# Ledger of designs, part 29: designed miniproteins, single chains

Each design is a single chain, and the fold is of that chain. pLDDT is the mean over its residues in the fold that is shown.

## One batch from the design tools (miniprotein)

Design m986
Fold by ESMFold2-Fast:
Structure m986 (fold): chain A 77 residues (1-77)
Amino acid sequence: GEILEAAERAAALLRELGLDKIAEQILEIARRAEAGELSPLERQIAAGLLLLVGGVLKVIGEDEAAEALQELARLIE
């Protein structure tokens, strides 16, 4: 689905940056979101955390990874 496709793109970019553990956690969150296993509050928290990580990446110049995380956050929210 759309959430998993966005998550796989974000995870690939994060792995290129050496952030393998974060990539794995994002894929697990996306899988649970796609399966309807997250409450509305858990979705808002997950989206907020994705935007926080994306913001940090943007500050260090990793714009493509930041944009991928922002799109994933929009889809999970």
Scores: mean pLDDT 87

Design m987
Fold by ESMFold2-Fast:
Structure m987 (fold): chain A 116 residues (1-116)
Amino acid sequence: MEAKEYLEKAAEYVEEAAEAARAGDLEKAAEYLEKAAEYAERAAEAGSAAAGKLAEILRLIAEAVREGDLERAAELAEEGANIAEHAASLFEELKEELERLAEYLEELAEALEELA
């Protein structure tokens, strides 16, 4: 139950990060990605191993965005989307949340590529 709620919050913050990136507000995008990583870490603590990998990647995306390395940030967002999609295929209980997270990470990658 807890892991599901935390992954929902992580997905919401990635969506906000994608919107901020599309608007060119990279500082806000990085802040939202740091929030998404915090919630993914809580999901990992609640037992989702996939969420631990996602938290690590979300932090790396935030760092790359803050450094202005948008090509690396987009690559990491695409990697995160692949991890979330793979995890959704393995964990039926978390499938909806992981699929949403993957979709928003793809949107983030597209927004970052457009700005690069």
Scores: mean pLDDT 86

Design m988
Fold by ESMFold2-Fast:
Structure m988 (fold): chain A 93 residues (1-93)
Amino acid sequence: MSESKELLRKQIKEAVENGQLDMIPIIEGVALTFDKMSEKEFADIFKEVVLEHLKKKPLTPDQKRQIKEIFDIYYKRGALTEKQYKEIMEAIK
């Protein structure tokens, strides 16, 4: 696995764990611009991090709302399949 992908997962995980979900669009912008990552690859990594977080700690109502809004945007942009979108929306219900 590349070092840059591991660092990105760590940054997303820290933002989710600390409730700094407003940082997610900034982290995405950096990844797309400097790491040449696609929106689909970023959305997939973000989905994986959120699902792993849910196994360890419940989300606050504010975190659930913000995460749902971010995934709605990714789905509308075509960065998530309908199957991936339904899976994450069911998990954060």
Scores: mean pLDDT 80

Design m989
Fold by ESMFold2-Fast:
Structure m989 (fold): chain A 89 residues (1-89)
Amino acid sequence: SLEEFLEKAEKVEKLAEKVVKLAKSPETPEEKREEVHRVLGEAIQAAREPYEAKKYEEAFRILAEGVIRAAEILEDEELVKEAEELLKE
C-alpha cells in the first residue's frame, strides 16, 4: 500500500541522509562524492515509473538498492548492511 511504502521510504530517506553526510565528509574523495550523487539520482529517476504505476514494492526496492550502491561506493560496510536490511521482509 501507499502507507506501507511511505513508512519504508522514511527508512530509506534516513539511510540516504547518513550516506550523503558521509559523502560530504572531508575525508571522502570528490570522485566518490560525485558517484554517490549520480547513483542516488539515478535511483530516484528509476523509481518514478513504478511509483506512478502504483508498484510501490518495486519503487521501494529500486530506492533501497540505490542506497546500498552508494554505501558500497563509500566503502562503509555498516551502511551497506543497514541498507541490505531494508530489503528483508
Scores: mean pLDDT 81

Design m990
Fold by ESMFold2-Fast:
Parts: sequence; C-alpha cells; structure tokens
Structure m990 (fold): chain A 81 residues (1-81)
Amino acid sequence: MSFEEALELVEKEAKKKGVKTLTGAELKELLIRQGFSERAAQLVVDMSGLTDEDLISVEEAAKILYSALKHKDVFEEMAKE
C-alpha cells in the first residue's frame, strides 16, 4: 500500500461523518479491516498516544496507518506480549 492509498482510505472514513478527523476507535477499526488483529490494532493506537475518543487529522491518521501497515508483523509480535 502506498501513502496515497492509506490517505484515501482514511479520507473515506472521515467523509462518512462529514468531517476531516478520525477518532482513535475509528483508526483501530480501519486497522482491523486492513488485517490487523484487535490487539495489534489497539497497540498501534495506544503507541500513537491516542485514546479511543481522541480526534486526529486525516493526514495524521493516514501516516499512522501507513507506518503500521509497513510494520504489521512487528506490531503483531508486540501484541503477543
């Protein structure tokens, strides 16, 4: 996945709400749809300093999603501990 593809995925989620932000919970759900386990998706959100209710910009959410997808195996391994 390219950064542009990650950005488009995040923009679609934000547009469903009519806003330019995602919550941590929405980012977690998007990670799960991209094949992350629930524990690994939660770890990505937590390590980004976000709670489920925290709002982040579309650009920041796309950066987190893209980075997490590039290192999916690392986050899945960390989620075991």
Scores: mean pLDDT 82

Design m991
Fold by ESMFold2-Fast:
Structure m991 (fold): chain A 96 residues (1-96)
Amino acid sequence: SETLKKIASLLEKALDLVREAIERGEFDPETLEKIEKYLDEASKLAREAGDDSLARAVENIRKRIKEAFEKGDVEELEIVYAQLAMLLAIVKSELS
């Protein structure tokens, strides 16, 4: 429960930064570094909790965000944003 709350918080922080990047149309390395740090921490916590499926899902989202930022691919970033939002909703549902 506490670990899932921390994972949810990290995913929300990453989601907010992705949304800001989409809204501004800016893909700066500093924002990417913050997103990657939050998602890497979330993935590590999931793995430590024995949830390898969640850890892999977060790692896949992180890789896709990095590629989208490096290419300036807004459409891909919007797709990944939706996937991250769905993953966050699933994690939050487990906190009930």
Scores: mean pLDDT 88

Design m992
Fold by ESMFold2-Fast:
Structure m992 (fold): chain A 88 residues (1-88)
Amino acid sequence: SAAEEQARQLIQQAFQALVQGDVDRAREYLRQAYALDPELVRKLAEEARQALEELAKADPADLTSPEAKRVLTEFARLLLEVVEELEA
């Protein structure tokens, strides 16, 4: 749907903002994405939680760079925080 496509674009913009160090902007984009498609954002948050558990178990030599791991971890936590905030 058009709402799903817009939500996906906002999620991409949120990740880009986080890579640039703008946590507040990333959070705002995720809130907007949730307003358009809460099921998509919930699904991605759960997938991100599972991915974090796998990243924690993996050998550092087989993982993405430490910087990429840090950003992915931060993004996953931000997704979970936004879902918790909006469903509280």
Scores: mean pLDDT 79

Design m993
Fold by ESMFold2-Fast:
Structure m993 (fold): chain A 68 residues (1-68)
Amino acid sequence: SEAAERAERLLVRLYLEGRISPEEAAALGKAIRDKDVAGAKALLDELLRRGRISEEEYRALVEELDKL
């Protein structure tokens, strides 16, 4: 879906900026592909708590997940 493609593009940007690890990117990407919205949100919550993503980036990703 276009929502999954947008979420994956945001994920790739975070990875290329060095803000998430390859393992974090793989786990989040799998959750997006599996439409595991709860699992993806849990991973994003952890990244937000660690200061690795902003509240704005978190909200943008969650909006795309809710369209899956």
Scores: mean pLDDT 85

Design m994
Fold by ESMFold2-Fast:
Structure m994 (fold): chain A 87 residues (1-87)
Amino acid sequence: MSDEEILAEAERKAAELREKLIALGASEELAERVAELALEALRALLEGNMEEAKRLEKEGLLAMLEALLSAGLISEEKAEELKKKIE
């Protein structure tokens, strides 16, 4: 696929992820942040900026933990445990 096709497919999947997180009870702001960071990480990867892609992936995982915590899907203790593994 072209980079445009890959990005378009990723934008669709990011929108689906955002909607799923909101449906699970995550805040709209956190769900949007997760989707945004996932797309920014993919753009960096497509540009060959591996260091930036790694940084954005880490931020995206941290945002995902906040979204799951806001939805009540994980405990505060579990979120802290996973955050330490991501850092």
Scores: mean pLDDT 81

Design m995
Fold by ESMFold2-Fast:
Structure m995 (fold): chain A 67 residues (1-67)
Amino acid sequence: SMEELLAEAEAALARFRAVLEESRKTRGPDDGARNELNPREGYLVQAAIARRAGAEEGMREFLEQAL
């Protein structure tokens, strides 16, 4: 359902933010601090950001690409 997919999007954004905060604290030479978001996770993160910005149309488009 769209509600379940939106929950996945929020979880993906939370994980991405946690990785960015950790990267800020522990940047090292072998640091793969770039979270290797697969394309689906990238769309989920963008959908969650669009939702928080009130851009419902953009949110739906990103969620559809994550399917």
Scores: mean pLDDT 70

Design m996
Fold by ESMFold2-Fast:
Structure m996 (fold): chain A 82 residues (1-82)
Amino acid sequence: MTVDQAISFLQNLGNQSLNLSNTLLSQGNTSGANLLQQSYDTIQSSLDSTQSDPSTSSDSLRDGALAYSNSNSVYVSVNLSN
């Protein structure tokens, strides 16, 4: 995977986290929404770091992937509650 493809992928994951945060807010789940918002912010920070310092891009992209993994766990937990 190229760096451009990885950046595009993380950008899409960030947008997904923001959309899920907004959905949880509309359902009154502020705790879940805040966790997803934090994941979005971390992904954006990771993308900014990747573009600002190409020599550390692999570390920044990894941090973004970890943020998405955490947000996905929150979403699964919320859905299991029905």
Scores: mean pLDDT 67

Design m997
Fold by ESMFold2-Fast:
Structure m997 (fold): chain A 90 residues (1-90)
Amino acid sequence: LTPQEEAEVLVAFAEIVYAISKLAGKVTKEDIDIIERIVDRLYELGALTEEQYKEVRENIEKARKALDEGNHEEALKYLEKTVDILREAL
Protein backbone atom coordinates (compact mmCIF):
# COMPACT_ATOMS: atom_id res chain seq x y z
CA LEU A 1 0.00 0.00 0.00
CA THR A 2 1.11 3.56 -0.71
CA PRO A 3 0.79 5.97 2.28
CA GLN A 4 -2.37 7.43 0.68
CA GLU A 5 -3.90 3.97 0.16
CA GLU A 6 -3.01 3.06 3.78
CA ALA A 7 -4.73 6.26 5.01
CA GLU A 8 -7.90 5.44 3.00
CA VAL A 9 -7.99 1.88 4.42
CA LEU A 10 -7.47 3.19 7.98
CA VAL A 11 -10.35 5.69 7.64
CA ALA A 12 -12.60 2.90 6.29
CA PHE A 13 -11.55 0.74 9.27
CA ALA A 14 -12.50 3.53 11.73
CA GLU A 15 -15.88 3.88 9.94
CA ILE A 16 -16.48 0.11 10.30
CA VAL A 17 -15.60 0.15 14.03
CA TYR A 18 -18.00 3.08 14.56
CA ALA A 19 -20.76 1.34 12.53
CA ILE A 20 -20.43 -1.88 14.58
CA SER A 21 -20.59 0.10 17.86
CA LYS A 22 -23.67 1.99 16.60
CA LEU A 23 -25.37 -1.26 15.50
CA ALA A 24 -24.63 -2.81 18.94
CA GLY A 25 -25.94 0.34 20.68
CA LYS A 26 -22.83 0.37 22.86
CA VAL A 27 -19.18 1.43 22.85
CA THR A 28 -16.36 -0.56 24.46
CA LYS A 29 -12.98 0.74 25.60
CA GLU A 30 -11.47 -1.58 22.96
CA ASP A 31 -13.44 0.22 20.21
CA ILE A 32 -12.12 3.62 21.37
CA ASP A 33 -8.56 2.22 21.65
CA ILE A 34 -8.72 0.92 18.04
CA ILE A 35 -9.94 4.29 16.73
CA GLU A 36 -7.24 6.13 18.75
CA ARG A 37 -4.53 3.90 17.20
CA ILE A 38 -5.95 4.57 13.72
CA VAL A 39 -5.92 8.35 14.40
CA ASP A 40 -2.32 8.24 15.66
CA ARG A 41 -1.23 6.26 12.57
CA LEU A 42 -3.00 8.71 10.22
CA TYR A 43 -1.10 11.57 11.87
CA GLU A 44 2.22 9.66 11.42
CA LEU A 45 1.35 9.20 7.71
CA GLY A 46 0.79 12.97 7.34
CA ALA A 47 -2.91 12.44 6.54
CA LEU A 48 -4.02 14.75 9.42
CA THR A 49 -2.95 18.31 10.14
CA GLU A 50 -1.85 19.13 13.71
CA GLU A 51 -5.17 20.97 14.23
CA GLN A 52 -7.24 18.00 12.95
CA TYR A 53 -5.20 15.58 15.09
CA LYS A 54 -5.75 17.73 18.22
CA GLU A 55 -9.50 17.98 17.52
CA VAL A 56 -9.98 14.20 16.97
CA ARG A 57 -7.90 13.36 20.08
CA GLU A 58 -10.12 15.76 22.08
CA ASN A 59 -13.27 14.02 20.76
CA ILE A 60 -11.75 10.61 21.63
CA GLU A 61 -11.14 11.77 25.22
CA LYS A 62 -14.75 13.03 25.42
CA ALA A 63 -15.94 9.62 24.15
CA ARG A 64 -13.88 7.92 26.90
CA LYS A 65 -15.39 10.17 29.60
CA ALA A 66 -18.92 9.50 28.31
CA LEU A 67 -18.23 5.74 28.40
CA ASP A 68 -16.88 5.99 31.98
CA GLU A 69 -20.24 7.63 32.87
CA GLY A 70 -22.15 4.80 31.14
CA ASN A 71 -23.42 7.19 28.45
CA HIS A 72 -23.04 5.07 25.29
CA GLU A 73 -25.17 7.46 23.19
CA GLU A 74 -22.87 10.42 23.95
CA ALA A 75 -19.77 8.24 23.37
CA LEU A 76 -21.16 7.27 19.93
CA LYS A 77 -21.76 10.99 19.16
CA TYR A 78 -18.09 11.82 19.83
CA LEU A 79 -16.90 8.82 17.78
CA GLU A 80 -19.14 10.01 14.91
CA LYS A 81 -17.48 13.45 15.09
CA THR A 82 -14.06 11.74 15.03
CA VAL A 83 -14.94 9.65 11.94
CA ASP A 84 -16.42 12.72 10.17
CA ILE A 85 -13.14 14.64 10.65
CA LEU A 86 -11.10 11.64 9.38
CA ARG A 87 -13.29 11.36 6.26
CA GLU A 88 -12.93 15.12 5.55
CA ALA A 89 -9.13 14.85 5.89
CA LEU A 90 -8.96 12.53 2.86
Scores: mean pLDDT 89

Design m998
Fold by ESMFold2-Fast:
Structure m998 (fold): chain A 66 residues (1-66)
Amino acid sequence: VDRLVALGERLFAEGRYEDAAKAYAIALSLAPDDAAIRANLGRALEREAERHPDDVRTREAAARAK
């Protein structure tokens, strides 16, 4: 889990929000009750939605992850 979280944080820092969200989603599947991982996934999806404002699915995913 920790390695996937670290990967997600690195990808997020690089501006690769979609890949960061995928890494956090996998980490969350291994630790479903981890509020920190869920919050990180939400942040990555929100940043991705900001980069693609017309993508309804990305915005919906970000809203669900909060």
Scores: mean pLDDT 72

Design m999
Fold by ESMFold2-Fast:
Structure m999 (fold): chain A 87 residues (1-87)
Amino acid sequence: LEEKIKELLEKNISNKELAELLYKLAKGYLDVALGKMSLEQFAEQNRETAERTEELYSKLSPEEQRKVEEALLEIEGLIREEYLKRK
């Protein structure tokens, strides 16, 4: 799953730094969904990553922002499916 998330981000996001930051956030969110960490721990550990991600995202064109949104929706679906399989 983590490898598939990384591949989706690398394919759809041209800014390598943004792709790496989004991968870190997605991995953390997956850990929260699987009960490996609390939402509060995730927020605390990833505050700087989230701030940098927002900064980079705000500088993207509308077309690039749309690609990021589409990739994130697909990743959210994958995480949801993984959560449901382990229930």
Scores: mean pLDDT 78

Design m1000
Fold by ESMFold2-Fast:
Structure m1000 (fold): chain A 85 residues (1-85)
Amino acid sequence: MVKFVLKVEFEKDIPIEKVKQALKEAGMPNAKIAKRGKTYYITGEAESLEQVKKAVELLLSIPEVKKVTGGYVYNGKVIPIDLEK
């Protein structure tokens, strides 16, 4: 299991449904989502690192998303995520 925390920053408001759809497509429909201002905070567990990468790629594919930051735990190490379009 890979634990992750993602911060999805956007320039224009994104409906939560778009974020939920991206997570569902990545196989993580039960990830916890919270909105604060122009940021969605996503927490959850994935079965693999590849699943976390797929989620980040799908979130970055949303046109209004500017940046995805946060991190995940892989092989006992915290690996940061800092990806900007």
Scores: mean pLDDT 79

Design m1001
Fold by ESMFold2-Fast:
Structure m1001 (fold): chain A 80 residues (1-80)
Amino acid sequence: PLTPLEIVLLLNKKYYDEGASLDELVSFLKQTLRENASQLSREQLEGIIRGFVGLLEHAGVPQSEVERARQELEKLRKEL
């Protein structure tokens, strides 16, 4: 299982090194959270989502796209 830090570092690598789109990052994160949900606490899930949002904000992604991504991930978190 991936740790919260490993997930956030992998998202940074995918975005900055591999040029992944926002939709690809959101899809990757949704799948990763589903696969690791049983090994992650609620606090860790919230921390991963905050780390991802921080990555998007630091990268200069428009606020509307950041909010869309946040809403999709929060919806998934409530289902886990």
Scores: mean pLDDT 83

Design m1002
Fold by ESMFold2-Fast:
Structure m1002 (fold): chain A 101 residues (1-101)
Amino acid sequence: MKEKLKKLQEELELLMAYLLLEKANKGNEELVKKAEELLKELAEEYKDATDSDEEIYEVLKKLVEELYKLIQETLGLSKEEIRKKAEEAKKKVEEMVAAAR
C-alpha cells in the first residue's frame, strides 16, 4: 500500500505542476478551470475518507485517472505524452521555486 500511495502522490504532483504551469502561462484556460472544478469535487471526497490508506488510495487513484482523462480529451494527447509534459512542467516549477530563494 505505501509504495502504491507514493506512486499516486508522485503522479498527482506531476499533473498539478503541469496545471499550475498552464495557469501561470495563461495556456488552456478551459482545461485549468475544469481541472480546478474536479479537484474541488474530489477534495470533498478526500475529507470524508477514513484513516484507511486503502480509501485514500482509491480517492487519489480516481483523481489521477480523471485528471489524465480530462487532459487527454482536451489536448488529444496520449497518457505517455501528457506524462512527459508534466515531468517537464515539474522541473520548470522546481527551477522557479529555487530562483525564488
Scores: mean pLDDT 76

Design m1003
Fold by ESMFold2-Fast:
Structure m1003 (fold): chain A 94 residues (1-94)
Amino acid sequence: MSIEELLAELAKLVKEAIEKYNLSEEVKEKMDRALMALAWAALTPNPSAALLEQARALVEEALKAMREEGVPEEVIERIRETAERVLALIEERS
């Protein structure tokens, strides 16, 4: 699966979780920031380790907020796994 396909899958998983669990605007904003950071890293030809770690930190912050609002661990893990696959492909191409 390409980086673009994984980002689309990640965005879909996030949207479905937000709708199913009626998540707050705070969680939506945190997830939007995380998705934007991943997309920015994907568009950067040689992303720094700092940029990749920032994207990972934003994902983990957003997942923590989702867990606090009652999203099941199975859903949290699927989103984390998909985000880590995006980051791994970005690192592999660099």
Scores: mean pLDDT 85

Design m1004
Fold by ESMFold2-Fast:
Formats: C-alpha cells, sequence, structure tokens
Structure m1004 (fold): chain A 83 residues (1-83)
C-alpha cells in the first residue's frame, strides 16, 4: 500500500540519520558542522514523510521513537558546537 511504502522510506531515512549521528560522534569537532548540516537535511525529509503518514492514519510507534532519537541527536550535536 501507499502507507507501507512511505513507512519503509521513513524507516530507511531514520536508520541513515541514526548511523550518521553515531559516526558524527567519532569526528573531530571541526567536522561536526558538516555532519549537522547533513542531519538537518535528512530531518526535513523525515518530517515531510511523517506529515504524509499522519494524513494516511498515523505513524507506527517504533518510527515515532526513532524520530525522537534523531531529534535528540541533532540537539546533542548543536550543544557540542555551542560555546
Amino acid sequence: SEKEKLEEELRKLLEEAIKLFREALKLPKEELPEALEKLEKIKEKIEELIRKLKELGGVPLELEIDEGMVLLGIGVLKLLLSK
């Protein structure tokens, strides 16, 4: 179904974002801004897919939790880049 295709696309983007965040934690501080920019772009795609899925009846709880982890990860990287 259309909903299942969007759920699979969302799952893949969430897995990519989580992997990118974990790899970013191993980077020198100087490389964190580039990693953050990539994560912000993936976040925009995630938010668009979640919006579409909500219109189709909702988002699976596991994917909502993974979204929360991505948002937390972005917040952590922003904190690490703050003075």
Scores: mean pLDDT 85

Design m1005
Fold by ESMFold2-Fast:
Structure m1005 (fold): chain A 83 residues (1-83)
Amino acid sequence: MDRDILLGILEIAFGVVITDLERKGQFEKAEELRELATRAIKALEDGNYDEVLRILDQAAEKIPEAKSIFENLKKLVEELRKS
């Protein structure tokens, strides 16, 4: 996996979940997730994969309905870390 490709996937995945929360009127959760997304993107840009994984765990805890999305992102981050 290319890190730039994973960056794009991460941005899209967070964007989809944030948009869904806003559509449901869950603006506070959407703002919290936007902050986590910003931190995760920065950590990935810095090559800090352990921090990305930690943030994805926090996102899954805050937005349990999107847990499968964040779990799939964690698998992609783990594969990038191994390569």
Scores: mean pLDDT 85

Design m1006
Fold by ESMFold2-Fast:
Structure m1006 (fold): chain A 78 residues (1-78)
Amino acid sequence: MEEVAREVERLVAEAAERARAGDTAGAAEALERALRLALEALPEALAELGRPLSEVPAVAERLRERVAGLKRAMAEAA
């Protein structure tokens, strides 16, 4: 789990760097990769936190909404 969390953080940092360099498409790609990894690891992460797996759909939807919002903000800023 910790390795996945670090990889997601790395991809988010990469997205921020690409966005600052004006590579909005590359930033969006890095965010999509981070989201995919986070969603794949989500059931295990919730189990480690002692939270019910029934929360997976709600947490997944919140993550998708946040990434979609960030992608829109980057497109509008470009």
Scores: mean pLDDT 76

Design m1007
Fold by ESMFold2-Fast:
Structure m1007 (fold): chain A 72 residues (1-72)
Amino acid sequence: DVYRRLAEAALNGDEEEVERLAKELGITPEQVRAAIAALKAHDGTVTVEGLASALRAIVNGQKLVEELRAAA
């Protein structure tokens, strides 16, 4: 799962993999770091599973918003 690989890379501090996988998903490394910061602020901890779910929601949410805007 690409989201889990990105989450593991981010939590392990592998900046090279984070940049590569984030670009593959159409998001920025900055968005990955923002997701980590948001999870720390609201959940108190950041897990691989939690971060992977957040990253997937960001990607799917952007696609959904684009589809809704195209339908208008």
Scores: mean pLDDT 77

Design m1008
Fold by ESMFold2-Fast:
Structure m1008 (fold): chain A 110 residues (1-110)
Amino acid sequence: LEFLKKNTSKETAALMLDGEAKTAFAKGDYEKAVEFYEELRKLEPSPFGQGRAYFNIGKAYRAAGDLEKAREYLQKSIAHYQQAIATGNETTQARAQALLAEAQALLAEL
């Protein structure tokens, strides 16, 4: 029961941080969006989770006009998605491949 409660609390925190990050991004508060995605990253240590957090941070920096940080975080996202493809199950590999292509396309447009 305690193990399930801890896992449920982490999942709830991850959903709240993702929601808060998206709200901040939609309001143009890109610094706050980055802060929420960095906290979300600490809760999702998997290569896929790390890749998604870095991808969203890279998009936030791009939207803010910080192209150097956008490039840096998109490169980090790409590295983590490549690891997710190498180590993940079939579902994770398919999702990571799609997001890897999106991250590479955004990086090429910077």
Scores: mean pLDDT 84

Design m1009
Fold by ESMFold2-Fast:
Formats: sequence, structure tokens, C-alpha cells
Structure m1009 (fold): chain A 92 residues (1-92)
Amino acid sequence: SDAEIVRQAEELIRRMRELLPNLSDEDVELMLEAVREAVRRGATAADADALIEEARARELTPEERRRVLIRATAMRLVDALRRLGLDELLAA
């Protein structure tokens, strides 16, 4: 379910925060929002690749580039969780 994919992504973000203690609350909120958006859209790895390709054709500020990378990463993560599940992804 979409709720299960969000829960699994939130668990991964929690584990990442333990490894990256300087990760701000704002960064966590941005990642969580990107995951929720990717789940709502049914995003795939192909959608992430298209987003990156579109971004390469544009002159982006560093902040805009960061937001594109977060969204593309969330799309790839959501696709991987739907295909493999959390346990298989962590075993890789």
C-alpha cells in the first residue's frame, strides 16, 4: 500500500539521520515531503531520470539543483521500495 511505502521510506530516513547527525530538521522535512509526493504520483526510476535530464537542460541555482536531486532520489527510493521492499533493499 502507499501508506506502507511511506512508512518504509520514513524508517530509511530515520536510519540515515543516525548516520548523519548534522542533518537538519528542515532537510528531514524536505525528504519526507519529496517521498510523500513521489508516492502520490506513483513515481518510477524512469520519472527520476526524466527529471534529472530536464534539470540538465536548465540553468539552476544551487538550491534549485538540491531540490531536484532530493525529488529524484525520493522517486528512485519509492520505486525501489515498491519493487523490492525494505528488507531486500537493505540486504543489497
Scores: mean pLDDT 78

Design m1010
Fold by ESMFold2-Fast:
Structure m1010 (fold): chain A 121 residues (1-121)
Amino acid sequence: SAEELFRQGLQLFLQGRYDDAAKLFDQSAEQAIKEGNYKLAADSYFLRGLALYLAGKPERSFTYLVKAVWLRGSENPIVEAPEFARRFTFAIVNRDVEGLKELLPSLDEEEAAALIEVLRR
């Protein structure tokens, strides 16, 4: 399922296996769209873009951020994508688990906390 692919991608991401995580997030996003789960598709594209950025492939990361923001219902995804990225960074810097879950609702509390600690290293 899209959910299982997302969870597997997240586990690889938390291990620093960003290229492998990006592939699973891509598969999760495609499957989530087929299932009509646009929230999971948005979160998968966001984490795919982040994984590619951390793998040293930043030129492709912005496209996936824009796709994620568009799938969340933005009418101005190119304009709103930098603001989403700033809110994400603020949640990481401030250890704001609930704020991170508002941005990425497919994460549970333990997953959100783990993502914060990995990104703060």
Scores: mean pLDDT 88

Design m1011
Fold by ESMFold2-Fast:
Structure m1011 (fold): chain A 62 residues (1-62)
Amino acid sequence: LAPPAGGPMTAEEYEARAAEVAPRLPELPPEVQRAIANSPAENRPALLVGGVRILEARAAAA
């Protein structure tokens, strides 16, 4: 795993991050889980990562 040089995440990095946060999918709201399931497979990693980031931000704000 080679981290980026401060640039935006690549599709491969989104897939790797999605794999890391996949166990947290059940913690997302059901509507977000449904949106991820209804999206094309190519878009699912980015949506999962985004959903978990929102969950983490809410947890940090609590």
Scores: mean pLDDT 72

Design m1012
Fold by ESMFold2-Fast:
Structure m1012 (fold): chain A 94 residues (1-94)
Amino acid sequence: MTKEKQEKAKEFVDKKLKELEEEMSELAKKLLEEGKKNKSETGKLTAILLNLYENKRFDELEEFLEELGKILGLPVEKLRDLFLPELKALLEKA
């Protein structure tokens, strides 16, 4: 993975967070705050995905994963397999 792809992915994630910040659920906001405290890019990504998933914005979630996959050079199926089980586990614990 190139540094350029990682940087572009971070910019994409940060832009999406800014767009969704005002519309985030309490659970998504909690994950975002934990991500900020721990300086975790994965925490930020999980907060975006959880917010879209909880609000049943599945078309936007799929578009987000496809665009992120293009930036990272990963198939969307790999991203889905990585993040959807974790989102389900977080919702089950809530």
Scores: mean pLDDT 71

Design m1013
Fold by ESMFold2-Fast:
Structure m1013 (fold): chain A 63 residues (1-63)
Amino acid sequence: MEAKLREAARELAREMVGASLAEYERMVKETAERLGVSVSAVEEAISEVGRAHPEEFAAATPA
């Protein structure tokens, strides 16, 4: 996975704390468009960041 994608996923995970589901979907979509990757690639990167750093990102999962 590209370093830019991993970095963006980590930043998104932090910013998504307290975001609504609609805001989460919009941010993922905007990041995918900005990096020229698929929405699925961004979601996978966020999942990998969450698994690698569960303590940092416990609150980042949208409810």
Scores: mean pLDDT 70

Design m1014
Fold by ESMFold2-Fast:
Structure m1014 (fold): chain A 61 residues (1-61)
Amino acid sequence: MKSLFQKLYEELKGKSDLEISRKMAEILEQARKTLSPEEFRRVEAALLAAYIYYQIEKEKE
C-alpha cells in the first residue's frame, strides 16, 4: 500500500507547473466536499509535503 503522501507525489510528478496547480486545486476541492474537516487537514498537509518534495527533487536536475 502507498502512503497518502506517495500517492499525491505520484499525481504531481511529470506534470507542468500549470498542470500541478490545477491538480492540487482539484484534490483540495474534492477533499473539502467529501471528507470531514479532520481528514481534509490531513490531505492538505500531505499535499503540501508532496509539493515541497516535488520542488526539491526538481532542483536536483
Scores: mean pLDDT 76

Design m1015
Fold by ESMFold2-Fast:
Structure m1015 (fold): chain A 99 residues (1-99)
Amino acid sequence: SPMEKLEQYKREAESIAEEIRRLEEEFLRSTDLAEKQQLLDRMDSLVDELTRIENEVDRIAQETKTKEAMDYQLHIGGMVVLQTASLVTLKKILDKELA
């Protein structure tokens, strides 16, 4: 059902967001600029995957037009915004360290 698929996407998105948070902690602990770049590249790929999930959830919410589907859309959209903002900040930190 559409609701079962939304719940699956929510669990998948939460797992990805947790992985991004672990990579952020590794980035902040690292003193190796090459390792920091590899961690950012991995986070970038995970943010792309999170955005793919957001697009699928948006499609299901638009087709279903229920409050419940819209609540999933808001939850996942919020995760994308927060993880994207974090990644942008870490990229700026590394750029300054490389200069």
Scores: mean pLDDT 89

Design m1016
Fold by ESMFold2-Fast:
Structure m1016 (fold): chain A 90 residues (1-90)
Amino acid sequence: DPGPDSGDISLEAFKKLGEYIRELRRKKGLSQRELARRAGLSQSTISNIESGKKIPSDEELEKIARALGISKQELTDTLNKIRDELIKKR
């Protein structure tokens, strides 16, 4: 049987990942501009990723992870868990 649309699941998963990044940023007392500065990205890039308007690239995920003091693997594991939960709920 065909599974759920992987594109649909991926878009929702990245939106949830953006919310997770926002939570971590707030917990560390960082503004979007400060996170962007630490990551070497624009504030608009961080805002668009956190709001789900942009799917982050592999390089952007690595930069954000380092700026948050976590591994890129933690973000990837979180994305995979979100994706699994979205599939399980369908």
Scores: mean pLDDT 78

Design m1017
Fold by ESMFold2-Fast:
Structure m1017 (fold): chain A 84 residues (1-84)
Amino acid sequence: LQETLEEFRKLRKELLKILRERVGDQLNTLIQQAIDAFNNGDLERLNQISKQNSNLVDSAMNDKEKEKRKKAEELEKKVKKLLS
């Protein structure tokens, strides 16, 4: 458990740093737009913003970083299972 948590924490920190450095401003803009769409009950716009966010994250990462993201997602699922 502790080793899995350490590895997950390290990968998440690295990936968040990359995203913030490359597309942080764009991600922040999308978050603000998503909050506005949610407050207005615009579900179609929320769906569009969700797709834009996924595309932005994918475009910001190279193949090695995408592998690290997949590994982090697997570790997150494992951590959630161990904490349940």
Scores: mean pLDDT 78

Design m1018
Fold by ESMFold2-Fast:
Structure m1018 (fold): chain A 57 residues (1-57)
Amino acid sequence: SKKKEAIEKIKKLLENKEELAKKWSEKYNVEPPQSDEEKLLMAGAYLLDEENEKKKK
């Protein structure tokens, strides 16, 4: 269960990293990602933000 959920989250991150990174940069009003590494980091941060929002409810 937990392993499968983690794999699905990673797959979503990899498949949507450009879109998620752009959304994160727009949300925090920072520069758009300049590299694949920045795209991955920003996309990951966006997904962590969404997970935190769900937990606060």
Scores: mean pLDDT 76

Design m1019
Fold by ESMFold2-Fast:
Structure m1019 (fold): chain A 86 residues (1-86)
Amino acid sequence: SQRAADARAALARLPESVAKFLEKAKALPEEKRAAAEKLAEALAAALRELAELLLADPDLPEAELERLVAELTKKLEPLAEEAKAL
């Protein structure tokens, strides 16, 4: 469905959101910044791999796709909160 396609597109954009949070985190102290960069790199790599897998599997149920998008969005919240602490 179009809704499932939109969800897949949103999932594919999650790595960009991680990159934006990391950019804002550059104002953090060196020790925290290094940890944030490592976490953002690991998360971005995992999100890219997952997005590729989901795009390769068009038969994935819509409800499952929505659940995965919501779960990944929640995983990005700690990075957003860390960036806000700047």
Scores: mean pLDDT 65

